# Designed miniproteins, single chains, part 99

Each design is a single chain, and the fold is of that chain. pLDDT is the mean over its residues in the fold that is shown.

## One batch from the design tools (miniprotein)

Design m3440
Fold by ESMFold2-Fast:
Structure m3440 (fold): chain A 149 residues (1-149)
Amino acid sequence: MSPELEDRLTKATIEAFEGAAYVIALAGLDPGLASRIAGILGGLGDAVAKVVPSRREEILEAARREIDRGRREAAELQAASPKEQREKIKEYIEKSKEAIEKLDELARILRDVGERDPSVRGYADMAVAQAQSLKALAEEAIRLGEKFL
């Protein structure tokens, strides 16, 4: 892989994880959904780390950090007053929509990587499937949040 493509993939991965933290926070309204999102995000991190082994520790640390952030923000959402909770839910819905766009960007980069480098294609295809699953769960979390407004 070229250094520029590695940096681009790593950046897109971290941005997708930052967005996914808000999806976990919003899904804190359903603990079962939040747990599924955290699991898929961890699996996405593992798959991308195998596509870019030189950035493995950075990617895995970013996934863990953003899962922990999403869980903390979910707890803060639950503890908030009814007014602050509605304002946070609106914010997390918009951030979750941005996260869907970042997951689509990441999936596009992963396909391009897997087409150019057959040795990582299997890991890239797994990462794309996990990004698509995370997108579907983000859409579910948005629909859940909209019911509380």
Scores: mean pLDDT 91

Design m3441
Fold by ESMFold2-Fast:
Structure m3441 (fold): chain A 71 residues (1-71)
Amino acid sequence: MSQLLVQGAGAAGTPEARQQAQKAISYIQQGDYQKALDYTQKGKDISQKAGAKQAVQLFQQSIDQIQKQIS
């Protein structure tokens, strides 16, 4: 999970997407998967607006994995 978020942030090339990914990783480590999901989704949205297709895919994979922890 966390490694996909780090890779997604790097691929996005924006400080904003990287900051959202870092917050998501912090919440995953705390067991707060709902907040982790919220920040991961924000990172995906920022990456999508930036046209960073690879980052969008990596954030989506992270979303899917976090959702499995909630369900």
Scores: mean pLDDT 81

Design m3442
Fold by ESMFold2-Fast:
Structure m3442 (fold): chain A 68 residues (1-68)
Amino acid sequence: GPKVTATVTTSSGTYTLEAVADAEGRFSAEKNGIRVSGRVDADGRVTWVVEQAPDSTDVITGVEVRVE
């Protein structure tokens, strides 16, 4: 499936999550207690959600998701 890259900006800094979408277009990646999960549709549209672990204190200020 397509490569998915999520750039997460927090109060502690910016970092990148990478995943490969499965045969159904689903992907999930996690780093530093922040998870980005979603789906790439057949039309190349991406829908995603961001989840923060209960013990994570970082303030998320931005999330950018790209399909490659």
Scores: mean pLDDT 81

Design m3443
Fold by ESMFold2-Fast:
Structure m3443 (fold): chain A 59 residues (1-59)
Amino acid sequence: EEKIKEIEERYKKQLDNLKKLVDEYRKTASEEQKKQIDEDFKLAVEKLKSRYNEEIKKA
């Protein structure tokens, strides 16, 4: 259970960091840049979620 908590905390921190980066870049980004940022963010989140699910499954 401690291991599950560590995995959850890591996931939340990584997700929060990604959101902060996206928010900062979006403030000064053009519409085209925002689309690229959103796509990159979605891919990063999917990879992070996939790894999170596998680690939880093994814990």
Scores: mean pLDDT 79

Design m3444
Fold by ESMFold2-Fast:
Structure m3444 (fold): chain A 76 residues (1-76)
Amino acid sequence: LLEEVSKLPLPVAVYALIMGTESISEEDKEKILSLVPEKYHATARASIEKLEKTTYTRPPLLNEEEVLEILEKLAE
């Protein structure tokens, strides 16, 4: 899960971590995509779909510190 999340664009990764990678609504997907540069929109959509399939059985619970660490890595 963490490996898959670290491959997502920053806004998508944040949303996935907050929601515990549970099913993401189409409305929320569009909101996430609005925060991602246009050139990454297709990659972001594909990453969300892949992550949903990967994490269905056991989404890890991430604490605030773990979320911040991942955000710092992705902000590079």
Scores: mean pLDDT 52

Design m3445
Fold by ESMFold2-Fast:
Structure m3445 (fold): chain A 72 residues (1-72)
Amino acid sequence: MKIAEEVERLIRELSKLLKQDASISDIQRKIKELEKAIDELEKEDLTFEQDLLLGVAQVVVAVAKLVIKKLS
């Protein structure tokens, strides 16, 4: 349960950074934090809601990486 809350929090923080035109370094740091939380969540036996959260988190990471690639 706590790891799912951490993933949700990291998604919100990463989305905020993207909306605020934060530095590439700040966005990359948050992507790495979210990827680590995703890895931890994937090791658990997930509820349907947690499985959906995992999917959303993976999409958010992919979008953030595309944004960085276009700016780099």
Scores: mean pLDDT 82

Design m3446
Fold by ESMFold2-Fast:
Structure m3446 (fold): chain A 78 residues (1-78)
Amino acid sequence: SAALEAALAAIEAARTLEELEAAALALARAILAEHPDVLKGIGLALRAIGLVIDARLSGDLEGARAELVALAREVLAE
């Protein structure tokens, strides 16, 4: 959970779309490494990647941050 907590902190601290993308990739990697259900973990990691793609297309950094924080908190609550 230290890697998941670090990824959440990085998402919250991100000031640019590039920083948010790096933080979301860290979240996806932590999910893939630590999630006990491999298939569910893949799905959650793909959700993180999809949110970054949506942020790239929309330019909405704060909307993307909110969704990534919600995803990270969902994973941490498991």
Scores: mean pLDDT 84

Design m3447
Fold by ESMFold2-Fast:
Structure m3447 (fold): chain A 70 residues (1-70)
Amino acid sequence: MKEIIEKIKEEARELKEKYADNPEIVKAAEDAIEAADRALQLLEEGGPISRVVGEVLRAIGSLLDVEYLS
């Protein structure tokens, strides 16, 4: 799971760089990165898997917003 979350974070970072001139896309990408970071922290702390998955779903939702806006 950590590897997939790290890949989501990398994709969000790349989209933020690619669309740096679009503030709505930058915000959605930043929201995805924050959710991914929270998921990684929960995994490291041994938090409940449901919370980890919830943050992963939030990251995916924010990335889908990028696709909608671009």
Scores: mean pLDDT 79

Design m3448
Fold by ESMFold2-Fast:
Structure m3448 (fold): chain A 62 residues (1-62)
Amino acid sequence: EFEKLVEELAERLGISKEKAADAITVLNIGIDNGEIDKAIEYLVKNLGLTEEQARELAEILK
């Protein structure tokens, strides 16, 4: 479920569970609306993820 995914991704990327939850939420919205590039940009600029981390999350959630 969502909580388990948050925990797994937080550990995998070395980020907080709070950041992982926010990133998953933003990426899911971006994927559902066909706006994945905007979601990736948001993660990098607003959540402080690297572009590599943001793209890896996007690939996992596809």
Scores: mean pLDDT 80

Design m3449
Fold by ESMFold2-Fast:
Structure m3449 (fold): chain A 87 residues (1-87)
Amino acid sequence: SPRETALEAVEAGIKAAEKAHNPGALQAARDGYRAVKEAPTDEEAMRAGVNAALIGVASAGMEARVTDNGPQGAREALEAARKALEK
């Protein structure tokens, strides 16, 4: 589901920030978890997931761009955060 994809993106972002030892990025990504859970719409949940994953990517010294803050962008952000974890 869109919320499941958003939650996976947040989890990947949190793990990337943990690996990067960046406490500010880690806190921001963790705030993304609450934002996904409390989002009134799937669109807002996906936006929160994208943001958290991209924070994790940036904390690893990597860059990623996403097509949108919808399902495509959420998948792209999740993949980018997973790649940040492989380094």
Scores: mean pLDDT 81

Design m3450
Fold by ESMFold2-Fast:
Structure m3450 (fold): chain A 91 residues (1-91)
Amino acid sequence: MLEEERRHAEEIAEEAAKVLEEALERIRALPGADPDVLEMVELAIKAARRGDVEGAMLALAVGRVVAEKAGDAETARILAEALDRVAELAE
């Protein structure tokens, strides 16, 4: 694999992790943050840091479904926004 491809993947991983960390802090600031949703976002951050952007997107999608089923529209919105941003980085 080319060195340029490795550096590009590392840059995407760092940017994805930053987006996810910002989403995690926003959700933690909400009253009644669901621990299961927080766990999914933390798993997404770990996946992104490993370069597993697809795994990060899957964890966010699961977290969003959990939030939607709980009727937490604000958490679901934050997760949808983070998922969209991470997907845009994954080219």
Scores: mean pLDDT 80

Design m3451
Fold by ESMFold2-Fast:
Order: structure tokens, then C-alpha cells, then sequence
Structure m3451 (fold): chain A 89 residues (1-89)
């Protein structure tokens, strides 16, 4: 869920979203489904919780709240990893 949330936060391409859905969730997305998820990741007019609920429905996820929490935390986790990488001297 966290890896998918990070991809959504960085507005990953439809092709990358299809690959991640297959690898992480075992879900085969159509081109239309991947494009809809990509569109939702870029639609900043819609709250993250609502976008996460719609994406969870497309992916067949049981817990849209978990995806929303991971997505909201994704910018912080990305910064955290960048700091950890910078400290690996």
C-alpha cells in the first residue's frame, strides 16, 4: 500500500501504475483503469480521501482509508528517505 501511495503522490504514469498494481496487488488494470487512476492522482481539486476511495474501488481494495492514510503520508515518507540517504556517508 505504501509503495502504491508513493507512486500516486509523485503522479506516476499509467504504465507504471499498471506494473505496480500487478506486482504489489496481483491486479491487472486495463489501460482505461490505469489512466483513470493517473487522472485522479493529478486532480488536486478533489480531497485525497475521496480520490483514494475511488482508486481503492478500481483496484478492489477492502480498506480505502488505509490507502488515504498512506497517500497523505507519502510526501513525508519521501522526505524521510531522502534525509536517510543523505546521512549514509
Amino acid sequence: VEALAEALDREASPEELRRLARELLGVELSDEQAEEIHRLSRDHRVPVAERAARIARILGLADPAALAEAWAAAPIRALERAVQAALAK
Scores: mean pLDDT 75

Design m3452
Fold by ESMFold2-Fast:
Structure m3452 (fold): chain A 90 residues (1-90)
Amino acid sequence: AKKELEKLIKENEEALREIEELNRKGDVSPESIARKIGYVLRALGNAETARLLNKKYGLKEEYDRIGELAAEVGRAAGLSEKSIEELREL
């Protein structure tokens, strides 16, 4: 259980880094947008898995960290979604 949650933490940290790198490059291509959406969905899925494991096993510290990372991934991807909206208005 704890090692599984440590893996989910690393996966969400990687998702955040990947989105932040795409944001830094200003990459607004459809491929970049699809990748950011994929990272958001993965991070949210990991947070739900952590919620269920915390409810069953009381792994609150790991659950809180995974949830915080998922929120950061979503916020980082939200800046990219704003760029998509600007492209749709053109």
Scores: mean pLDDT 74

Design m3453
Fold by ESMFold2-Fast:
Structure m3453 (fold): chain A 75 residues (1-75)
Amino acid sequence: SKKEKLQEFYKKARERFQKVIDEAKKNGMSKEELKEKLQEVIDEAIREMKSDPGFTEEEINYFKELLEEEAEKAI
């Protein structure tokens, strides 16, 4: 279902976020570098979601906003 697909995209994005955060902690990454890496994760997740014809622009924008909020909290 569409809801299950959305949950899958969100789960994958969160797993990628966590890996970036863990690498940042391990390597002493700057806040600026962390922001850049988290933005790359968001951009990739949005591209993957846009490739699915089942999602509306409004749903994609909402998903992007959620990920951007999580990225801001991680910095």
Scores: mean pLDDT 82

Design m3454
Fold by ESMFold2-Fast:
Structure m3454 (fold): chain A 86 residues (1-86)
Amino acid sequence: GEATDAGGRRYIIIDKKGDLDFNITDMIATPAPDNYDIKIDGKAIASGQFIHDALAQYPIGSIVKITIKDKETGKEAEFLVEILPA
């Protein structure tokens, strides 16, 4: 799958689904934008919070579900992300 590095960790996208077309690797290293509802393992994260900072609470080796909903279109995407050391 796709992979990206942010905040001293490596993230591997092991599964993706939904009708929202965008690159999750660009999102992990950026602050949560106002136009998306973002949940990590069912928990909402605040706008302006870095997604990789929210993921830092999980131990290395975790597989975490990230759900993103576009507030404008109502489209959603769901990703399974494995957390590894960088």
Scores: mean pLDDT 79

Design m3455
Fold by ESMFold2-Fast:
Structure m3455 (fold): chain A 84 residues (1-84)
Amino acid sequence: MAARAAVTLAVYTAKRLGLSDEQMRELAKEALRNLGIEVSDDELDELYAQAKEEVERIEKLRKENPQEAYDIIQSLADTVGRAQ
């Protein structure tokens, strides 16, 4: 739960900043490290792929319902904050 939220939030933030795929993946890894969560490269790749799908959904939602997109991002941030 917290791992998925952390990776999704990191990917969303990095994509908004125009970072490369490599930089987004590194931020996702750092987000997991900050929570004390250790994952294999295969597990990171799976979480990263899932996060990219969710971020694309959030960006689409932001055009249709900005408040709902904001609420989702805040929920992810709160989940990560509570896990630290």
Scores: mean pLDDT 81

Design m3456
Fold by ESMFold2-Fast:
Structure m3456 (fold): chain A 80 residues (1-80)
Amino acid sequence: ATAHIRVNGNTASVVIKGPNAAELAEKLKKFAESQGYEVELYVMGDTAGITVTTPDGAAAAEALAAYLRSLGIDVTLTRV
């Protein structure tokens, strides 16, 4: 699976693609909720999306990227 994280101000959006995208997204959602972030999740086949809203979207994106990389996921992070 691969992940792309986009940061725009107070929002970090994650798209996970590939096998087990739904499972990875559920793990990421639980991690983000444990950090106190507000999380929205959707799943469409082999693609899962997570949106996190927090005052520091960049810090949230870095934490989410580090978590996914610790699971062996290739992560691209883009700031807008």
Scores: mean pLDDT 82

Design m3457
Fold by ESMFold2-Fast:
Structure m3457 (fold): chain A 88 residues (1-88)
Amino acid sequence: SEAEKEKKKKEVRKKLEEEIAAAEEAGDEELAEQLRLLREALEDVEAGRVSDEQLERIAAAVAPYEEAGDAEAALRAAAETYRRLRAE
């Protein structure tokens, strides 16, 4: 439903903003920059600027870290993969 989609989008954005703030507070500038890049990626996905192939590559890069329960490493892998895809 539209309400469920909207709720999920708000949850993802809120979590991402909270993680950016936490990284900035911890002085982890590298993580903060990667999380900001993920925020840009989210906007590009919503605007339809990310292809299915690019989404599959990001998912593949993230999967091992999600399986290990390492959310930070998963986010870093997603950001780095997105950055490389944007450079192509």
Scores: mean pLDDT 74

Design m3458
Fold by ESMFold2-Fast:
Structure m3458 (fold): chain A 89 residues (1-89)
Amino acid sequence: MTYTISLKVVSYTGNEATVEMSVVSSSPQDEPLTIVLEVAGRRFAVGSGTGQSLSVTATISAPVGTTVVGRLIKDGEVVAEASITLVAD
């Protein structure tokens, strides 16, 4: 199974960052995939879905230099991971 993952900062104004993680699977999923967004090992957003694509968009208050980690979970296992660091515009 192949997953194409994307993690991006949609906007960052003041200390409020809107981040989006999207996943496209090589085959449709009958079982739920779960996206988890984390900062410093703590979850701030979770989304689950079936099918071939899934996305989660969430806003977090965090300073410049904060790293956001996105994890893709299937059957309790992390199957893909991405990270992005918040930078000033």
Scores: mean pLDDT 80

Design m3459
Fold by ESMFold2-Fast:
Parts: structure tokens; C-alpha cells; sequence
Structure m3459 (fold): chain A 63 residues (1-63)
């Protein structure tokens, strides 16, 4: 995985310990955009990471 996507995954995992999945996803997307990823890539990275962690994506709001 690319460096930016790796950083997003790490940040998302940390955020999930402190905030809701929806809030964690939004903050991770913002980080991805800041690191130069497209919105589409950032959203896909978040969804795949949540899926890997067993979090149900249907249960939270995504932009």
C-alpha cells in the first residue's frame, strides 16, 4: 500500500479507539485529502480498512 494510504489506516485505527466510526472515517478522509489522495481514494481506503477491522459500513454515514 502507498505511504499515504498506510498513514490513513493507522490514523483511522487510532481514531476508532476514541470516536464513533462515522467521525473516525470523516477525519481519516480529511487526512487522506491533505496527503494528496483523491476523495474517491480516501473513501475507498476508509471503507476497506473498516471492512478489514470488521466494522459494518452500512451502520454509519459516509459522505
Amino acid sequence: MEEAKEKMKAELKKLLEKVSPAEAAKRAIDLGLDLGLSFEEAVETVIETLKELGVKVEGFELP
Scores: mean pLDDT 73

Design m3460
Fold by ESMFold2-Fast:
Structure m3460 (fold): chain A 77 residues (1-77)
Amino acid sequence: DDLTAVVTQTVPSSYLDQAGQAASQAARQAGGTDVQVSKDYSKGQVTVTARAPDPETAIRVATAAQQALDQVKQQGE
């Protein structure tokens, strides 16, 4: 059964689009499917949701997305 990986990070509002794009690419590269990005410009938050076929892939997807979000956040600081 498919698992859902969800990652949320606060990012400067000017970098939200870049963060969402980077995280979605990282999630897909890690084996995530049905990758969706939600952006809250008022709160400066990016949420990435992806499906994975197994727990190991779900962990890789979440880790990759989180690392991508953290990298963009660091650039925006």
Scores: mean pLDDT 83

Design m3461
Fold by ESMFold2-Fast:
Structure m3461 (fold): chain A 77 residues (1-77)
Amino acid sequence: MSEEDFEAEVWLALGLIYLAIGKLDEQRGNKEAAIESYKKAIELFEKALELSTDPELRKQAEDYIKEAKENLAKLQA
């Protein structure tokens, strides 16, 4: 594992934490907090995608970006 691959994994993990926080806030009715958490998750997943050349990690980041964007769009509708 390269230093860049390790950093990409860290960004992916942080994105997952914010995605989870967003889902919890959404479940609790904290719409504004959920929106901010989903935006942060997308930013973090995009950082993972920029650093990684690993096809599996890139696919995971892309799928999570899609999920977060879909959740964000529903809350902003």
Scores: mean pLDDT 86

Design m3462
Fold by ESMFold2-Fast:
Structure m3462 (fold): chain A 70 residues (1-70)
Amino acid sequence: SEEDKEEVERLIEHWKSKLPFLKEKNPEVAKVVEETIKKMEELKDSDPEKALEIAYETQEKVSELQEEEL
C-alpha cells in the first residue's frame, strides 16, 4: 500500500541518518544496516510489506548485537 511505501521511505531515511554513528561504534552492525537499506530500496516499489518486515527484523538483530557486545 501507499502507506507502507511511506513507512519504508521513512525507515530508510532513519537508518541512513544513524549509519555514521553505527560505523564509528560497531562497523559490523553498520554493514548489516547498509545491506538492509539496499534490500528495502529494492523492495520498496514491488513489495513494501516485505521491505517493512526486513526492516523490523534488522532492528531486532541490531538490538540483540548491541546488547551482546556492549
Scores: mean pLDDT 78

Design m3463
Fold by ESMFold2-Fast:
Formats: sequence, structure tokens, C-alpha cells
Structure m3463 (fold): chain A 63 residues (1-63)
Amino acid sequence: REEAEKLLNELSKDDELSQITVIAALVRLGMSTQEAIKIVKEQSKGKDFLSREEAIEILEKVL
């Protein structure tokens, strides 16, 4: 979604996004902090950073 890309661009311009950045994006979209943490931890597969595409896919799945 265009909204997911715009939100991520407002939070970070980096090619890889920290779990905290993706959690912040989900919370801005109306998700609770606890649900955002759970989803990002599950989708990151133990990685400290996610690609922009992986982050967009997470945001699109939840909203």
C-alpha cells in the first residue's frame, strides 16, 4: 500500500529497518504496542533488521 511506503519513508530512509522502526510504523497505523512487537518478532525470524519490502509486507498484512 502507498500509505505503508509513505509511513516507512517518514520514519527511515535506510534500506534496512530496525525492528523498533517497524513496530513504530504499526503503532502509528493503530496497532497496540504489544501486538506490533509480537508480529515484528514473528516476521523478522530473529533478524535485527528487516528489508523495506519485508516491512511493507508486514504493514499490508495487518491493515
Scores: mean pLDDT 77

Design m3464
Fold by ESMFold2-Fast:
Structure m3464 (fold): chain A 85 residues (1-85)
Amino acid sequence: SEGKKGAEAAKKTAEAAKKGGGLEGTKTGSEEASKLSGKARFYAGLAAGLAGISYSVGKIAGLSEEEQGKLAAKAAEAAAEGAEK
């Protein structure tokens, strides 16, 4: 289903953010969203957008690169949960 495809893309965004930081998570999420359409693309794009916003907020707040990545990953995981409904 499109919801499952969107959730899978959002989970890839979260994993990329955990491994490579918030910027890498945002990049991965944007790439995954570009491959999808409809509801799946919406949730993949939402994950990428939320990861990017969370990364930017964490950077402004003076968080470490690791904490910036964790914040971005948490935001992407929330989008994945929304996609599974």
Scores: mean pLDDT 82

Design m3465
Fold by ESMFold2-Fast:
Structure m3465 (fold): chain A 86 residues (1-86)
Amino acid sequence: MEIEELKKYLPEDVSEEEVKAFLDFIENKTSDGDLGKIAEALKGMTPEEKARVLELLRQGKVTAEELIQDPRLSPELKERLRALLE
């Protein structure tokens, strides 16, 4: 299951409900704007990349600009997000 795949890359304190809410966010946020662009980028990501973004959202980072500035994201993921913001 997608939830179990993400939990492999997340701390043990992350609830299954948080993972489900994050996956629901990816599925339902396809509208224009920064959040829609982030959701579209996330659909093509590996479970590890999705887990890193979920951790940033748990810390209150919900804008694309805040996400691309986080040093924990891979350079490739940051480039993909930046391209979507152009």
Scores: mean pLDDT 63

Design m3466
Fold by ESMFold2-Fast:
Structure m3466 (fold): chain A 72 residues (1-72)
Amino acid sequence: TELTTTVLTMTIESEFFVLKKIAEKKGDEESVKQVKELLQKYQEAKKTLSNDDLLKLIDQIYKELLELEKQI
């Protein structure tokens, strides 16, 4: 639904922001690069995918962000 898509979109955008700031503060250029690559993938998907397909991709990207957080 539109409400579910909005909430999940806000959640993933918050996670990108927080993780990028943590990596930048630590001087971890490699992690900053990986966060930017995942953000670019998300932004392209947001333009091209249906809401249903976007929600599936958001779940996948969120799992990748959690794995990346372990490395920072």
Scores: mean pLDDT 78

Design m3467
Fold by ESMFold2-Fast:
Structure m3467 (fold): chain A 74 residues (1-74)
Amino acid sequence: SSMEERERAVILTSVSIYGTGAAFELELQGRLDAAERVRELTRESVERIKGATVAEAREIADQTYAEIDRIVAA
């Protein structure tokens, strides 16, 4: 439905913003390899969300946030 498409779009946008912000901050810190990994992970997650149900998209987003946070904390 159009409402489910909107919910998925919001989730996708949230993941994109979070990943882009984290990668940018890592680049400013000189952590170029970590920034590249976060960008790749974000791109892969966004692509997975496009083909997912809303419930699956939420799970992918949560897993992506946790992995980004793990990379940033290393």
Scores: mean pLDDT 90

Design m3468
Fold by ESMFold2-Fast:
Structure m3468 (fold): chain A 70 residues (1-70)
Amino acid sequence: MVDAEKSSEAMVKALQELPSVQDAIIFLEGVAEALGFPKEVVERMKEAIQNKDYEELKELLKEALTKILS
């Protein structure tokens, strides 16, 4: 069972450990496609990664996961 808060935290940590912003974006796009995230939310997540706003990224991931798991 997927816990949206734990999953978002783990994903943010994984993204932070990647060597570049571009690698983080590629990883996010793969996950977003696999989970069916809305395009609008994915674009906001990409902006958060580019700005290194990992708190915003975590909240966006939690929101998207909660909506999909509902």
Scores: mean pLDDT 78

Design m3469
Fold by ESMFold2-Fast:
Structure m3469 (fold): chain A 84 residues (1-84)
Amino acid sequence: SLLELARRLAAEADRLIAQADQAIRQGDFDRARALRFEAEVLLGLLGILLGVAKIIGDEESAAEIQALIDALRARLAALDARLA
């Protein structure tokens, strides 16, 4: 389903961010930035899935996908603060 795909993308983005956090702790800022970029691409894909859910009138899936996007945006903002 659209929602199951969104959950898989969000889980992968969370994994990439966790790996980026580990890379920062190891002083590997280039790897952290590359992983952050991959997570941002997945955020973009979640936005596309949200748009599709809204177009087809799947309000329940749209609400859950929006929550996944909001959580991922907050995690990326925290990561960006550590990379600055």
Scores: mean pLDDT 91

Design m3470
Fold by ESMFold2-Fast:
Structure m3470 (fold): chain A 79 residues (1-79)
Amino acid sequence: KKEELEKKRKEVRRQIRDAIASGAPVDELKKLLDEYFKIVEELYGKEEAQKIRDTNIKNLEELAKKGHPVAKKLVEALK
């Protein structure tokens, strides 16, 4: 149900954060991001999930342009 999906989304988000902090490779981040957006789609539906994904990608692209290597890695994993 929604509450369980929201808890799982927060758990996957923490896993992504920890993977970033430990320097995980792009393919590992891609798997976690795929899981995250699958949960978002289950919570909000395809159209809303697509908007959330697009917003996250744009925010990360802006950070990557400012020279953040982690943001560049996340953009690569999301595409």
Scores: mean pLDDT 78

Design m3471
Fold by ESMFold2-Fast:
Structure m3471 (fold): chain A 68 residues (1-68)
Amino acid sequence: SEELIQKAKDALLAVGMTPEEAERAIQAAKEGNLDEVDRLLTRAVLRGGDPQKAAEASKLLKKIAEES
């Protein structure tokens, strides 16, 4: 759903991803590539992103993968 994608984008930006990185994470989720999603989220957390916000973003991206 468009609402789910928008929530995921907002969550990814809140973790400190750039708009380009957020689009990559969403595209990876749509393709079912959860390894790439985990890689991008791990890098964002190591960069200073909030692990709790990263967990929420991960949950939204897994829902996108399930719907795709």
Scores: mean pLDDT 85

Design m3472
Fold by ESMFold2-Fast:
Structure m3472 (fold): chain A 69 residues (1-69)
Amino acid sequence: PLPLNTGLTDEQRRVILSTVNRVMEYVDEGDLEKARKVLEEGIEELRRLGAPESVIEAVRRNGELILKE
C-alpha cells in the first residue's frame, strides 16, 4: 500500500495522486515514454516540496509496478 496520508501536506498528497493517476492513464494509452516522464517529474516535484524520502521511494516503487503492465 502507498503511504498517502502519514506526515504529508495537502500539496504533497495532490502531487502523489496526480502523478499516479497520470502514469496509469499513459500506461493504459500505451505511451510508456510519457508515463515514465510523468513519474520522474512527480518524484522531482515531491522532492522540491520536502516529502520524506520514504514517501518518494514508495511513489517510485508504485509507479514502476504500474509501468510493468
Scores: mean pLDDT 78

Design m3473
Fold by ESMFold2-Fast:
Structure m3473 (fold): chain A 73 residues (1-73)
Amino acid sequence: MLPSRQESLDRLSKLSGRSREEILEIFRKYPWPKPDEAPTFVRIGTLVKAEQELGVTLSGDLLGDARRLMKEA
């Protein structure tokens, strides 16, 4: 089962040291490109900017969490 939005936020908060509200503000600043099939370089660029602001490497499960939250921003 996919984790809830709350579980994804709690995981990112624990690893980044930022509040859930701060994480949501970062993802609003760097929303997932629409359409979802945007060119690879645009998607990578958005993730890199989010990683730099969070101070956390977005890989594996964290990448999935970030992508979901950015799409919902």
Scores: mean pLDDT 72

Design m3474
Fold by ESMFold2-Fast:
Structure m3474 (fold): chain A 119 residues (1-119)
Amino acid sequence: SAEERFLEALREEMRKRGFSDETIERVIKVAKEVLERVKAEHPDLYAQLEAGVVSREDFIVLAEAYAELKGLDLNTTRFMAELIIRNAAKYGLVDYDPSKDTFSVRDAALLFGIFILNS
């Protein structure tokens, strides 16, 4: 499933960056809850995950779904999501396609893990 692909990519990318198994599984649990909400409320985004691409807009929707689950301020969440995308692209952490405003599911999963850890 798109969910399983995203969660496995997240686990692999966090492991490559030296995060502990305890931290990875904590982030995976939260990401799974967010993806279940997204599947119900944003089926178009879920279809993009199956296609293997994530837009900037799609990533912001993932961050907003997390914020709703945690009772966080949506304006602050959108700002932080935009900042994470911009900095990750600028510093070569992810391969961002500016012509399509997209990045891979693997890159989106890594960025989402970083977002969860800093929220």
Scores: mean pLDDT 83

Design m3475
Fold by ESMFold2-Fast:
Structure m3475 (fold): chain A 56 residues (1-56)
Amino acid sequence: HMTEEEREELLRYAKELGERIAKNRTVDLSTARRRIDMALGSDPEARRAFLEALEK
């Protein structure tokens, strides 16, 4: 469903979101997961990369 360029933009967003979490900002993880499932649900590799970017 996503172009390669759109996927890279999403991963960049994930990194920024991960930095916010690391700085002890409150984040609704349920909303984040729902967004991941809707955008990347059919692509498990992209979803894994997104979650890994969040951890960094």
Scores: mean pLDDT 65

